# Designed miniproteins, single chains, continued (4), part 72

Each design is a single chain, and the fold is of that chain. pLDDT is the mean over its residues in the fold that is shown.

## One batch from the design tools (miniprotein)

Design m14483
Fold by ESMFold2-Fast:
Structure m14483 (fold): chain A 88 residues (1-88)
Amino acid sequence: SAGLEALQALDARVKEAADNGPEDREKAAELYVEWLRLLGASEETIEAVRKAIIEEDPEARAKALAFERALSENMTEEEVVARVAAAL
């Protein structure tokens, strides 16, 4: 599943970038919001996730986690792969 592998690679790069400090935290936020955009996240959710990563805002983080949970519970692996593949 090329799309799932691409998502996993993007997630790994976001985590790596976030671990290296404030400038890399901004880069991590940019990569992660791009990933969420590919999965069909709303602009409100995207802004909340960006803020959670850059500013460590607990409310924004909670909203981001709720979206990730909803995505994992309500979308099949095939649907996630199809969205990523269509955007790549």
Scores: mean pLDDT 63

Design m14484
Fold by ESMFold2-Fast:
Parts: structure tokens; sequence; C-alpha cells
Structure m14484 (fold): chain A 100 residues (1-100)
């Protein structure tokens, strides 16, 4: 089980990753850079068992972009995780993206 301190740290990391993704979107950065941050967010959530917080963050991200951009972010994040052999992260990405 996470201690209260560990949980608060993990929550801050997930929120920081969301803010980083939103900053990249507002700055007109390539989808690949946004996808890398989204991959990091999902990895943190998987590591700490905070999938519900990741789902909330992904829903917030989806609300800030057009549907085509969100679909491209999803595709690029999955492709990157697959290229790196991150089987568990690929499954978590697919699961979370189906729920947003």
Amino acid sequence: SLTPEQRKRAERLIRQALLDALYLIDSGRPVDEIADVVLTLVEIAHRYGLEELALQALKELKSKVDPETFEEIVQRAIERAEADGMEETVEKLKELFEKV
C-alpha cells in the first residue's frame, strides 16, 4: 500500500505530466512530444496503482484538443510503448483510452 506521502507525490507527478502535456499543446508542439508525456503519465499511474487519476487526467486532456489530435496522440503513445517493448504499458494505454 502507498503511504499518504507516496500517494501525494505520485498525484503531483501525474498532475505535472498533465500540465506539461497541456503546455506543449498550447505551444503548438508536435504530437510526438505530447505522446511522450502521455506515455510517462500512464507509466507513473501504472507504477503507483493510480489508474483512476490517470483516467481523469486523460479526460481533461481530451477536452482541450480536437478529436483528430487526441486520436493521433493515442496512436503515437501506443506506437512508442510497443517500440520499447512495454507490454504492460501498452495494455494500460489501450484500457484507459477506451474509457476516455
Scores: mean pLDDT 86

Design m14485
Fold by ESMFold2-Fast:
Structure m14485 (fold): chain A 71 residues (1-71)
Amino acid sequence: TRERLERLAKLAEEANQEKIEEFARKLQPEVDARVQEILETTDDEEERREKIRELLEEAYRKLEELLEKER
């Protein structure tokens, strides 16, 4: 995720701040809902952490793709 965060930071420097906020706001409810599902359906602590990590990586990738389309 650190590499994706670095790429996202570079895209943020080029993108309009308002668009970044709108895209993040649009993705936030979906991410929150999926985190809630993982917390309710996964009893194992390590599996829960791994699933949340993968979810966040997917969310960052989606945000990166949305920002790239605006370039």
Scores: mean pLDDT 70

Design m14486
Fold by ESMFold2-Fast:
Structure m14486 (fold): chain A 85 residues (1-85)
Amino acid sequence: MEEAEKLLEEGLRAVKEGRYDEAANLFSQAIEKAVEEGDFELAEKIRKAARDAFQRYVDETGDERAAILGVAVDMLYVGLLEEKR
């Protein structure tokens, strides 16, 4: 319960610390947990938060790798919906 939200918070913290690979892994785990529990509202919140966080850092720093990681999380969510619901 709320494990997905905890993973989202840890992912956002990792982004603030510049640990983009760890942040992508945490966001992926968070969205998988939300979908597994049937909380699609939380899953969409995680997807949006991950994309917004990575895009903001790309806009501020010019690091395009962060944007690519955000897109990967979005595609994972779509794939999980196709398989389960």
Scores: mean pLDDT 72

Design m14487
Fold by ESMFold2-Fast:
Structure m14487 (fold): chain A 105 residues (1-105)
Amino acid sequence: SSELQNINKEVQNEMREIEERLAPALELYAAEEPEKILEISDLILKYFELAGEKLVKLKLENEEEAKRLKKKIEKDVDELEQMLINGEPVEKIKSFLEKLIKELE
């Protein structure tokens, strides 16, 4: 439907803006030890994919839940950004991302 196409574009733009805000922190983290970023990059991509899919579904079914999820995504990405800036251990970042992914499943 045209509504689904419009919502998909809206969510794609929203998720892109959040991902772009994270990019400088990822570059800083990767600069310390490139192997660390490789261990978490797949989890970050999986998180954004699942978050976007869930947000599309909720925007079609329940606007209030969609608003709550978007606020949670922004808060969780802000926390991830701080972890990356602070140079947190890769195991801690992986555990955080795995928790976020499970919450979306």
Scores: mean pLDDT 86

Design m14488
Fold by ESMFold2-Fast:
Structure m14488 (fold): chain A 96 residues (1-96)
Amino acid sequence: SRLEEAIEELKRLARELLEPGEQRGLEHTVEVIKEIMDEEEQVEALETLIGLIKARHAGDKEKEKEYEEKLKKLLEKNKEKLEELLKKKEELYKKL
């Protein structure tokens, strides 16, 4: 599936191009995307992250900005689900 292909490519790029701290940040971002977005939007978001990582590595500032704006729009579209996820995590922390 396109989702499986996007996940594998993103993992490959993370190992090749990102420092350990950036890899952890990316893993957290992917986890959030999987929790708040439907499968079609997950594919689009992960493919956008792939493009963003490649553009940043290549120093392509125009493509970097294009992918950042696209990712921002996908996150804004899912803002309510993101807020629900954050509230659920806050309740879990209160039980610790």
Scores: mean pLDDT 81

Design m14489
Fold by ESMFold2-Fast:
Structure m14489 (fold): chain A 82 residues (1-82)
Amino acid sequence: SVVDKLVELLKEAYEKGDHDEEDEKKIYEEMKKIIYEEYGEDTPEEKIEEIIKEAVEKFLAERKGLSEEELEKLKEELKEKA
């Protein structure tokens, strides 16, 4: 689903580590691109916002399955192996 694609994008973006306002804008633009590719270039802004909100909520809900400490530990282990 589109929501699942956006959740994957969010996971990849946050695995990158430190990101600034410009990186956040890039993530948002990539999410919009995925929505346009699935629903068409005439997709209303309201629908884009709703889909992005759903993806963010799903991403955060999945993160809550792991403690913040467990997430940080996993990120550190992945960085050490890279």
Scores: mean pLDDT 67

Design m14490
Fold by ESMFold2-Fast:
Structure m14490 (fold): chain A 120 residues (1-120)
Amino acid sequence: SEILELVEKAYEYVKKAAELMLKDIEKAKIYFGKGAQLALAALGLLEQNYDKLLAAAKAQGEEKAAAVERAYELVKEAVRYLQEAADYIEKGDIEKAQEYLKKAAELLKEAKRLLEEFLA
């Protein structure tokens, strides 16, 4: 699934950015940029296909429908945290930037798990 691949790669890059933020800020910024673009692409595809994904999930049961709804909210919230991280990077608050990157990574990891249960 394209959405699964985007969420997985976004998680990997955002996690790497968080790991590097206190050690190599310039390299962290590169991984952050890649991860943020992948997360935005995943959110765009989820929004574009939401009604179809939700209808297909509902046909499989309320539990699968709830997983799709939760995965969408998690990716949306992760993108919000990545926007917060970008603001903190710009302000030079590297500790806060790392905090929001870690939060975004955990949300992307959980979204991937939920999407794998439905799309696998």
Scores: mean pLDDT 90

Design m14491
Fold by ESMFold2-Fast:
Structure m14491 (fold): chain A 65 residues (1-65)
Amino acid sequence: MVGKRVKVTEDYKARRPDELDLKEGDILEVLGEVVDEAGVRLAHVRKLETGEEGLAPASVLEEIE
């Protein structure tokens, strides 16, 4: 996943200031991965269109490269 492009599979609304609002069909670059205290996999991502960086749940992302 890290170093690859991913596509957002469903709309996601940020729950924390460090998370991104995402729309289905957004293309992101994966910069890193983290797992939270509950075992939820998060990706540190950058929106290719805007350059915005933040966290997103890996569950709403699909690898395309």
Scores: mean pLDDT 76

Design m14492
Fold by ESMFold2-Fast:
Structure m14492 (fold): chain A 93 residues (1-93)
Amino acid sequence: LKERKEKGRFEIVLESTALFGSKKGIEEFKELLEKMEEEEKEEVRKRLEEEKERLEELIKEYEKSKTGGKVAVRTMAESGLKALEELLEFLEE
């Protein structure tokens, strides 16, 4: 990551985006990515791909359960997955 203070914010935004998939979180993440060097973007891309796989596995496990609590976790994971997919698409451009 380019700036030391931005490194800390990036980790927080990455974790929040992976968990909640908010539109504002996605926008803030894209802004951080635009300020990064190309080499740093490739490292971020790998981390996003790893988190995407984790969320996909979580969704698969919770698809088998119809309990209310599991539905809430699945909805959050689906939102996070969409956010990560949008960020990966942004990095491919």
Scores: mean pLDDT 66

Design m14493
Fold by ESMFold2-Fast:
Structure m14493 (fold): chain A 66 residues (1-66)
Amino acid sequence: MSAKEAGEIGLQAAKAGHAAAGATAIYEASRLGEVSRELGRKAVEAATGPDGAARVAEVAQEVIEA
């Protein structure tokens, strides 16, 4: 899975209101080295905070743009 694919999957899940699923896609890609560990951590933190789905969508956009 490429970083762009992980970001796109994360964004679609977050837009559907599935913050945990979106963060998991980005985090798993970070474990495989496709996405930075920093972005993977940021996605999990976003999902556990207020407005989780909206925050995960923001992180997913950063993954796509990187």
Scores: mean pLDDT 81

Design m14494
Fold by ESMFold2-Fast:
Structure m14494 (fold): chain A 72 residues (1-72)
Amino acid sequence: MKKIAEIIARLQEVQEELEEELRRAEEAGRLNEEVAEELLERGFERAGIPEEEREEFLKKLEELKRKAKELE
């Protein structure tokens, strides 16, 4: 459980910075899916999330995006 607690702590710190970067990109008119994806990947790197867990998080995110797309 130590790794999970450590990852969560890092994620909380990275989340605030990621939200800020997303807002800046939106304000600059540069926010698109590619930029959002790049920011997300950098967020994972900063949080120190291992590749294994990144894949699981990305799958959940992709599922959520698919669900939202179906509702549109």
Scores: mean pLDDT 61

Design m14495
Fold by ESMFold2-Fast:
Structure m14495 (fold): chain A 68 residues (1-68)
Amino acid sequence: MSTEELIEQAVAYQRQLLELLNQGVPHSSPEAQALGQQVDALMRQLSKDGAALAEAVDRLSAVTEELR
C-alpha cells in the first residue's frame, strides 16, 4: 500500500469515527473503538516517514475541524 493510500484510509476512518461520535454513539462502543484502532495502526505505519506523518496529521486535523 502506498503512503498516499495509508493517509487516505486514515482520513476515511477518522471521518467515520467523528460522524459516529457526533451522532451520539459512545466512544466505548465496539464500532468507535474499531475505527480508532484502525486510525492508530495507520498513523503508526506512517510514523516511519516524518513527512508522511505530518501530512496525515494535517489532513486528520482538517477533517476534525470540518465535522466540528
Scores: mean pLDDT 82

Design m14496
Fold by ESMFold2-Fast:
Structure m14496 (fold): chain A 109 residues (1-109)
Amino acid sequence: SAMREALLRAIGLTLRAIGELIDAEKALKEGDIKKAIESLKRALRIGEELLDLGEETGDRFIYELALRIFKMVLEGAKKVKEKTGSKEAEELIKRAKEGIRRAEELLAA
């Protein structure tokens, strides 16, 4: 089933995004700002891929997974900005907010 394959892919993508978010938090605690930003960028890209997969399949659960990942990226990016004032963290905040907006609009439809 294409829907079953998409759900398994969505779960795998979500687990990978959680791993990137854990790596970002660890890197931030260690003062490795570059690594924290790169891990948050990878998690953001996975959130975007989940959103696209949801649009291809019409599966609302995949939109909910994308929304959760975007919210976690937003939280991580805000922590990086608070600690560093990084412009890259500001861009991550902007992109994560846009991902949240898109996911919420798709869930409201």
Scores: mean pLDDT 91

Design m14497
Fold by ESMFold2-Fast:
Structure m14497 (fold): chain A 68 residues (1-68)
Amino acid sequence: STEEAQKRILEDIEKILKENPYLLENPEAVETYKKIKELIENKSSISDLMDEVNEFVAIVSEELEKLK
């Protein structure tokens, strides 16, 4: 179901943040996480949610690149 998919996405993002606490020091990562939570709370489309998840993944990739 859409609700199960949204819940799983939130859990996966929160796990990434827990395992990579340096992401909490990035204002863009925190803001994107807040937007994802708002989209889920507002029962927004999976398409809108995935656009924001893709933005979060891009930020994570940029932070990992800085650690090289």
Scores: mean pLDDT 81

Design m14498
Fold by ESMFold2-Fast:
Structure m14498 (fold): chain A 68 residues (1-68)
Amino acid sequence: AAKYQEALDALFRGDWDKFLALLKEINPDAAEEIEKLIKELKEKSSRDVAIKLQKKIEEIREYLKKNG
């Protein structure tokens, strides 16, 4: 649907606020996971947390591609 493409486009532009808002409507559990990882990254500034965030974003990108 249109929302899946809009979420992908927001992600490609680095528009995190719009991406998360759209993701909350599509898959609130995935949005919550991303928000937790962003919070952990801000608190710990850890390379391992950054890698986990990147992997989760790639999983969501693939999910949106397959279901959009």
Scores: mean pLDDT 79

Design m14499
Fold by ESMFold2-Fast:
Structure m14499 (fold): chain A 84 residues (1-84)
Amino acid sequence: DEEEKKLKEKKKELLERQIELGVRQLKLAVEMTVIAREKKLDTELEKIREIAEKGENPELKKLLEEMEKITEEEKKLEEEEKKL
């Protein structure tokens, strides 16, 4: 079945893209933690996010904005998967 094959290929493509976005989020979380450690800030990820959200550290704020963009991309991929 040609349609079944195309559906499987599309699902695999979406899964690969989801995994790629997840890896990018993890890398950003690592970068945020490294910056927090260097600046002797709280190293708990939740606290790092609070500092970034308040704009107290411009480097952390930039990384948080990048993570938010990835979260938006993940939501779009989830919507595409639901349409299959």
Scores: mean pLDDT 80

Design m14500
Fold by ESMFold2-Fast:
Structure m14500 (fold): chain A 77 residues (1-77)
Amino acid sequence: MDLEELIRKQAAAHGLTLTPEALALMAEYVKKNVKEEKEKESFIFLLLSHLRLLNRPGQPVTAALVREAIARLEETL
């Protein structure tokens, strides 16, 4: 819950609106892959910045777009 709320607030600060599915996917991915609280906040910021580049201005961020952003991050491992 707290993580989803943090993501929602950060997204709004970037001019992004997330669908409930997109929000849940981001929260789950961060929870699984980032252990440290400081790293979680930084990682959320990075994901949202990537989503802002991929998303069309004025369009809501969908779960599909979040999956694409995650896939891109995973390929850079």
Scores: mean pLDDT 77

Design m14501
Fold by ESMFold2-Fast:
Structure m14501 (fold): chain A 118 residues (1-118)
Amino acid sequence: QEAEELISKELKDEKEKELAKALLDVATSGSTEAAEKAASLLVSLGLTPEVTTNILLGIKLEAENKGYGASSFLRAKELSGNEDLANAINDLSNAIKSGDSLAIARASIKLVKAAKKL
């Protein structure tokens, strides 16, 4: 609840809020529906399907078992071609590893802001 409130406070655009909330939901529940929504929204912001798939796979695997998402996040960073986006992916990886929903919300907001600048 506090994590969703932070997203609503920091992001103004409805689709940006939906994306950050979907990323949070994938990280906390492993929801396939949330992952599909996040994928569509990330691609709409200009991320390639391969970067998008590796981010979401990284989130899901890391949430299930710490360290398992590392290769997917590394691949997403290598393919991003953008320093702000690579840094946002790294922060998201670390936040999910922490298991802290507020940290995940902050990292998700950073990823949305980095993606918007593409």
Scores: mean pLDDT 85

Design m14502
Fold by ESMFold2-Fast:
Order: structure tokens, then C-alpha cells, then sequence
Structure m14502 (fold): chain A 83 residues (1-83)
């Protein structure tokens, strides 16, 4: 499940960068940051549809960040910035 979510997030990140390029825009975000945004959107949709609680989404998000190579410190900072 988590690996599948990461792959979907990677695909969405690629689509975001491709769309911006088509519009003549270079996104300043790193690939990791775009994947993070895609993951947030995916989990947010699952919560909104009622398939997942906020707590479940937060736990999966943290797990995905660890799988992507983010440290515990980086994860904490990202969660603070997402408020």
C-alpha cells in the first residue's frame, strides 16, 4: 500500500512538472517537494471521501516520508510547515 501511494505521488509530481513546463514555468520545488505535495493531495482525497481518517492519513504520510528518505527531523519540520 505505502509503496503504491509513493509511486502514484511520483506520477502526479511528474505530471505537475510537465504541465508547468508546457506553460513555460519552471517549478522551484525539488522532486521530493513535488512528491510530498502529490502525497498530501492523494491522502486528502481519501480523507474527504471517507475512506480514511485524518489520523490514518497522517500516519501513512509519515511512513511515506520515511520511505522517501526524509529524516525524523525533516518530517517534523514539514508537518509544522503544513499547518
Amino acid sequence: MIEEMIEEAKKEAEKMREQAKKEGIELPESDKELILRALTGLLGRLVQSGEMTDEEALELFKEALKKLGFSDEEIEKLLELAK
Scores: mean pLDDT 75

Design m14503
Fold by ESMFold2-Fast:
Parts: sequence; structure tokens; C-alpha cells
Structure m14503 (fold): chain A 81 residues (1-81)
Amino acid sequence: SSQRQQISDDISRRNQQIKDTLRQMYQSSQSDATNYYNDTINRLNSQRQRAIDNGDDFTAQLYSNSRSSLTGFFSYLQRQQ
């Protein structure tokens, strides 16, 4: 549905913004970037759990995908720096 597409697009756009922020922060302070990353993962886990509690498996899966994408990206940053 168009509503599901909108939710998917919004989460993807936010995920890209987080990646851009992490890249910039990592160049300035690896400690600050790590703290921001951990806070973001904790927030995504909480949002996923809320979606599960509401029976919204579709949105829960989107948050799981976002978390995995960010984890992979952060590992990439650690390897490149």
C-alpha cells in the first residue's frame, strides 16, 4: 500500500541521515560517534519492540533492517579509519 511505501521511505531516509551524521562524527571524535551509534541502536530496538507489541510485524522488520544496515555501516567506518 502507499502507506507502507511512505513508512519504508521515511525510515530509509532517516537511516541515510544517521549514516551521514556518523561519518562526520567519526572523523571528529570516534568516542562521540560510538556513543551516538549506541544510542541510535537502542532507540531502534525500542521502536522495533513497540511495533511488535502493536502487532505491526511490517514496521518491526523495517526497524530490524535499519539496525542491521547501521551496524554494517559503523563496522565499515571502523575498518576504513
Scores: mean pLDDT 88

Design m14504
Fold by ESMFold2-Fast:
Structure m14504 (fold): chain A 95 residues (1-95)
Amino acid sequence: MKEKLREIARLTTAVALSLVGRAVDAYLQGKEELADEYIRLAKELIDVVNRLVEQGKYDEALEFAEKALEILSTPNDEEAIAGLRKLVEEARKKL
């Protein structure tokens, strides 16, 4: 149980760092709307993980964080944003 919580925290941190990096890069390229979308998604992803953990849904929280990190393996911003939006929407239906 504690091992799962540690892994959820580690994966969620990796997701958050990836999204922050992409947002900063987007701002540096003058892509303000893209940067704002990554910031919004970071907040929504963290909220979903926290709610799943609060409900004792540790396996769902772990799977959610793993899927988010897999989506972020793509360098394509449109694919990453679309995938993360779908992931958040599907997870919210389980909350």
Scores: mean pLDDT 87

Design m14505
Fold by ESMFold2-Fast:
Structure m14505 (fold): chain A 92 residues (1-92)
Amino acid sequence: GRPLPTRAEDMFFPIVTDEQKREAEDAARRLGLPEGVGSIILETAESFYLAGFDPGVAAKAGVTSFRLDHPGLLTDEQAEELTKLITEILEK
């Protein structure tokens, strides 16, 4: 959902924190994936989480969406491991 500021001075929450982005990038780097992959998948997974999906389902949807946009970039093993790591980040 969009933030609903009740006042002009209300703080806007970013969907993904800098800490979560670093954890996602570290996860992708451990799997030998290019820079930016972890952040893109995390942001997509967060969008599904905000749509009402459980963290594990949201993470799986994010990884699946990325694989549809970038066919052949992730192996099945990398996709499964990244799904676990993104799930852990969303559960924080």
Scores: mean pLDDT 74

Design m14506
Fold by ESMFold2-Fast:
Structure m14506 (fold): chain A 98 residues (1-98)
Amino acid sequence: MEEERERHLKRLAEARGEDEAKALVYFISGSLLLAGGDFLYNILNNKEEAIKTYEQAIKDFEEAVEAARRSTHPDAEEMVRLAEKGLELAKKKLEEVK
């Protein structure tokens, strides 16, 4: 997974710049973790794993926000807004399951 993340970052950095590539990869990762946390909590009734998964989603969205703020790409402002919305949603879901 980390090896795949590194490969995706390299490819996206070539096309979009390094900070924008990091923002996109961490945003996608955070979004997948958010969905995974929802599945763990709502379908599998696994509160402990859902908490851990939402905490990791928060970390990934925080990384996405920081990378997007450093990006000079035309999409950077939109990436900041999307990542901040993802971060707030992940925090809200963590609060609801705790």
Scores: mean pLDDT 82

Design m14507
Fold by ESMFold2-Fast:
Parts: structure tokens; sequence; C-alpha cells
Structure m14507 (fold): chain A 71 residues (1-71)
């Protein structure tokens, strides 16, 4: 795992996301990209996860919003 992905996973855990939630956020994004996230992509995912958590939205919604920003 690259350092940007490792940091993203750690930050998602700090937000209260469990392993299943992290998989729901990152799985579709990694599948869409066909590779691990770079620094900018990891920042987008983290920003959308923080917004979704603050709004009381699901991990799946966070992943969907991140995916829309990543094209």
Amino acid sequence: MNPHMARLVAELRKLGYGDGDIAAVLGPVVERLGRELNEEEAEIVLEEAKKAKKEGKSAEEAGKRALERLK
C-alpha cells in the first residue's frame, strides 16, 4: 500500500469507520481507477468521507460522492 493510501485508511478509522465501511468507500474507487490512489485522489476521498460523516450519511454515499469527483 502506498503512503497516501495508508494515511487515508488511518484517517478514515479516526472518523469512526470500521473495516467494512473503509472497504465500501475505497473498493469502488480502486476498482474504477484500476490502481491505488495517488495523493490528490486520497485527499478527495477523505474530504468526501468527512462531509458524509458530518451529514450523517453512509460510507457508501461517501464513496459515491468521491467517485463522482474522480470522474
Scores: mean pLDDT 82

Design m14508
Fold by ESMFold2-Fast:
Structure m14508 (fold): chain A 73 residues (1-73)
Amino acid sequence: MEELRRRLEELQEEIRRLAKEMGIDEAPNVALLTNARDQPYSLEQQVEIAERVIDGLRTHGKLEEERRREAEQ
């Protein structure tokens, strides 16, 4: 339990850093996300979601840079 909470905090901090680097003012807070029934996710699910958010931010940042280079050529 505590290990999952610590990992979630570390992942949330990484999300904030990536969002700040990308100029995103509204960094996603995984702890505030709910499922399709408006119920909070379990800690295990929150960790998985946080990892996916980080992957998405990194992928989107790379794609945005590639599109920017194409637009400049």
Scores: mean pLDDT 70

Design m14509
Fold by ESMFold2-Fast:
Structure m14509 (fold): chain A 57 residues (1-57)
Amino acid sequence: SEIEEIVQPHLDNGSLSEEDVREALAVAEGLRRALGLPESMLPRLVQLYLDARVTYK
């Protein structure tokens, strides 16, 4: 899936754990629902969250 393609590099380079990925998915889905965005936007929101998260590690 597109989400797996987004998260895999962060898992591979050790910048995120499996728990961090689960948190990112939950936060992105929550934000998507709060903003009334379509499900197709979920991968974009996950990427935005992970980019910010990795920067502030």
Scores: mean pLDDT 76

Design m14510
Fold by ESMFold2-Fast:
Structure m14510 (fold): chain A 70 residues (1-70)
Amino acid sequence: SMENLEESIKDSENATPAAQKTLAEIKATGKVVLDGKTYNLADLDPDQARALMSAAMTAAGVKAIKEAEK
């Protein structure tokens, strides 16, 4: 469920602020960046927009943790 994905984002936020920064950027720009691609929220349906936002936030958090572990 999407709810489980949101819980993963919370864990990433507790470990690193990367997910919070990504969410703030999405809200400020109206754009989601994932895998080097930029998506305009206005061009997406609500379900797709939410999925991309959650994926981008989770990816940012996980990436930051992995880089810090190095």
Scores: mean pLDDT 68

Design m14511
Fold by ESMFold2-Fast:
Structure m14511 (fold): chain A 74 residues (1-74)
Amino acid sequence: KSYDIDDIITNINKSLSDKLGIPISTIMDQSVDYGISILKSSMQGSSDQQLDQTKQKSINDVTDKLKSKGVNVK
């Protein structure tokens, strides 16, 4: 339980940008729920393992949300 929320969000947004070929700015605009999910996990005193599970789920949730909003993702 020793994560900087901003570092987590930045790292994940960069990973999504690299994976999906979308500008980071577009991901950040659409990733509000993702940031909230990570924040909730951290605030609940989640272990590193729980945070990693939340990251994976949130990446999938953000990808689905981007597709539903008509953003081109691979």
Scores: mean pLDDT 62

Design m14512
Fold by ESMFold2-Fast:
Structure m14512 (fold): chain A 88 residues (1-88)
Amino acid sequence: MLAEAARLIAELAIKRGDDADLLDIIRETAERLGISVSTAQRAAQMLQAELQKLQDEAEAWAEKFGLKAADEKALRAATEAFVARLEA
């Protein structure tokens, strides 16, 4: 569930771009996957932590996760790294 939540959160953040709202993304993820809002929020927090490990504009993106992604490629890379850690 946490891996699926992280992937959906990243997908929704990429799709909405500048119009993304982290709280709305967390709620939508919880509803779509049938998980608790707290589980979706935890996935979002862990995904933000993975993005902080990347270089580039990660700092600006981490503060505004769900509001404006710095780079779709960076967000996808962070998501795959996070999912790999959960599946290992």
Scores: mean pLDDT 67

Design m14513
Fold by ESMFold2-Fast:
Structure m14513 (fold): chain A 93 residues (1-93)
Amino acid sequence: SAETEQKLKEIEELIKRAEELIREAERLRQQGNLDEALEKIEEAIRLLEEALAKATELVKKEPKNKEAVMMEMTVGALLLGAVVLKLVLQKEK
């Protein structure tokens, strides 16, 4: 449906923004700018938590939608990676 397509697009945009913030955080970490890296990773985590909530609700409504299931899995993996990076940054600070 058009509503499902729009929700998938919203999830994709959140994922893209979060991936950009994760790359920026990794770059800032390499430069020793741990405070700014931490801010970027916390923003990425917020976006990924929103994306996960949206993907999970879509999977609940459409459990046979393979695209929605794949998005939920992708967001979950990215969120785990972002949380690990946050923990590393907090220990290095």
Scores: mean pLDDT 88

Design m14514
Fold by ESMFold2-Fast:
Structure m14514 (fold): chain A 83 residues (1-83)
Amino acid sequence: SAVTVTITEGAAKLDPETQEAIINADLVELQVSGSLADPLIEAFVNRDTVKLRELLQPYLDPDAVDALVTKFENNELSISVIK
């Protein structure tokens, strides 16, 4: 099971159904835009789970952040940039 979710800088938290889909997915792709893109790419390249948590906290509840960090550690999380 793979899911793609979009996070836009300055947007509200993702809805509960989207966050539940993230938690239950085997693979997640994050599509990101704005000034969030460069810091998130840096965290991915550096395998920096602390910075990944910090960047995602405005958009996701703690359980979904934990799930994404775990997927990142397992190489089950990918990122793409939207212009």
Scores: mean pLDDT 83

Design m14515
Fold by ESMFold2-Fast:
Structure m14515 (fold): chain A 67 residues (1-67)
Amino acid sequence: MVDELLAEIEQVKANLATLSREELERLLAQVEGALAKLPDMDASEEEKERLRAALEALIAAIRAALA
């Protein structure tokens, strides 16, 4: 499950250049929401840390695309 989420995050990062500004803004809100809910996930601390790092990297990439 977590590995599948990590793969989806990488696919989203690879496709950021194809998204409109409105789509990037909506995606940013969704990713920030996912990061905020991460502590409540049924996953190991190591899995949560890997997912947190991936989500933070995605947020940084979206913000760079919006700049």
Scores: mean pLDDT 81

Design m14516
Fold by ESMFold2-Fast:
Structure m14516 (fold): chain A 99 residues (1-99)
Amino acid sequence: SLEEEKERLKAELLEKLDELIQALKNDDDEKAEEILREISKLLGKLVQVLEELGETEEAEKLRQAFTELGLLYNAYLAGKAPKEAVIQKVEELKQLVEE
């Protein structure tokens, strides 16, 4: 069912968000970038499932939060933001996924 797929995608996404936090804490930029690509794919699938379930507001919130994370991560790579700000944004995205 779409509900079972939603729960599976949320669980997988939460695991990847935790892996991203650990990669950032370890200053492993190559691993962080790989995990972000995996998160992007999982989030895309979750957003499609949410839209099919009519959960449009949740889908838009997740899309927006991920866009903000990408902007913060790029600022961090450019030396314009601390990694702690990126980690905080990942934690905020985790809270939205857990809703």
Scores: mean pLDDT 89

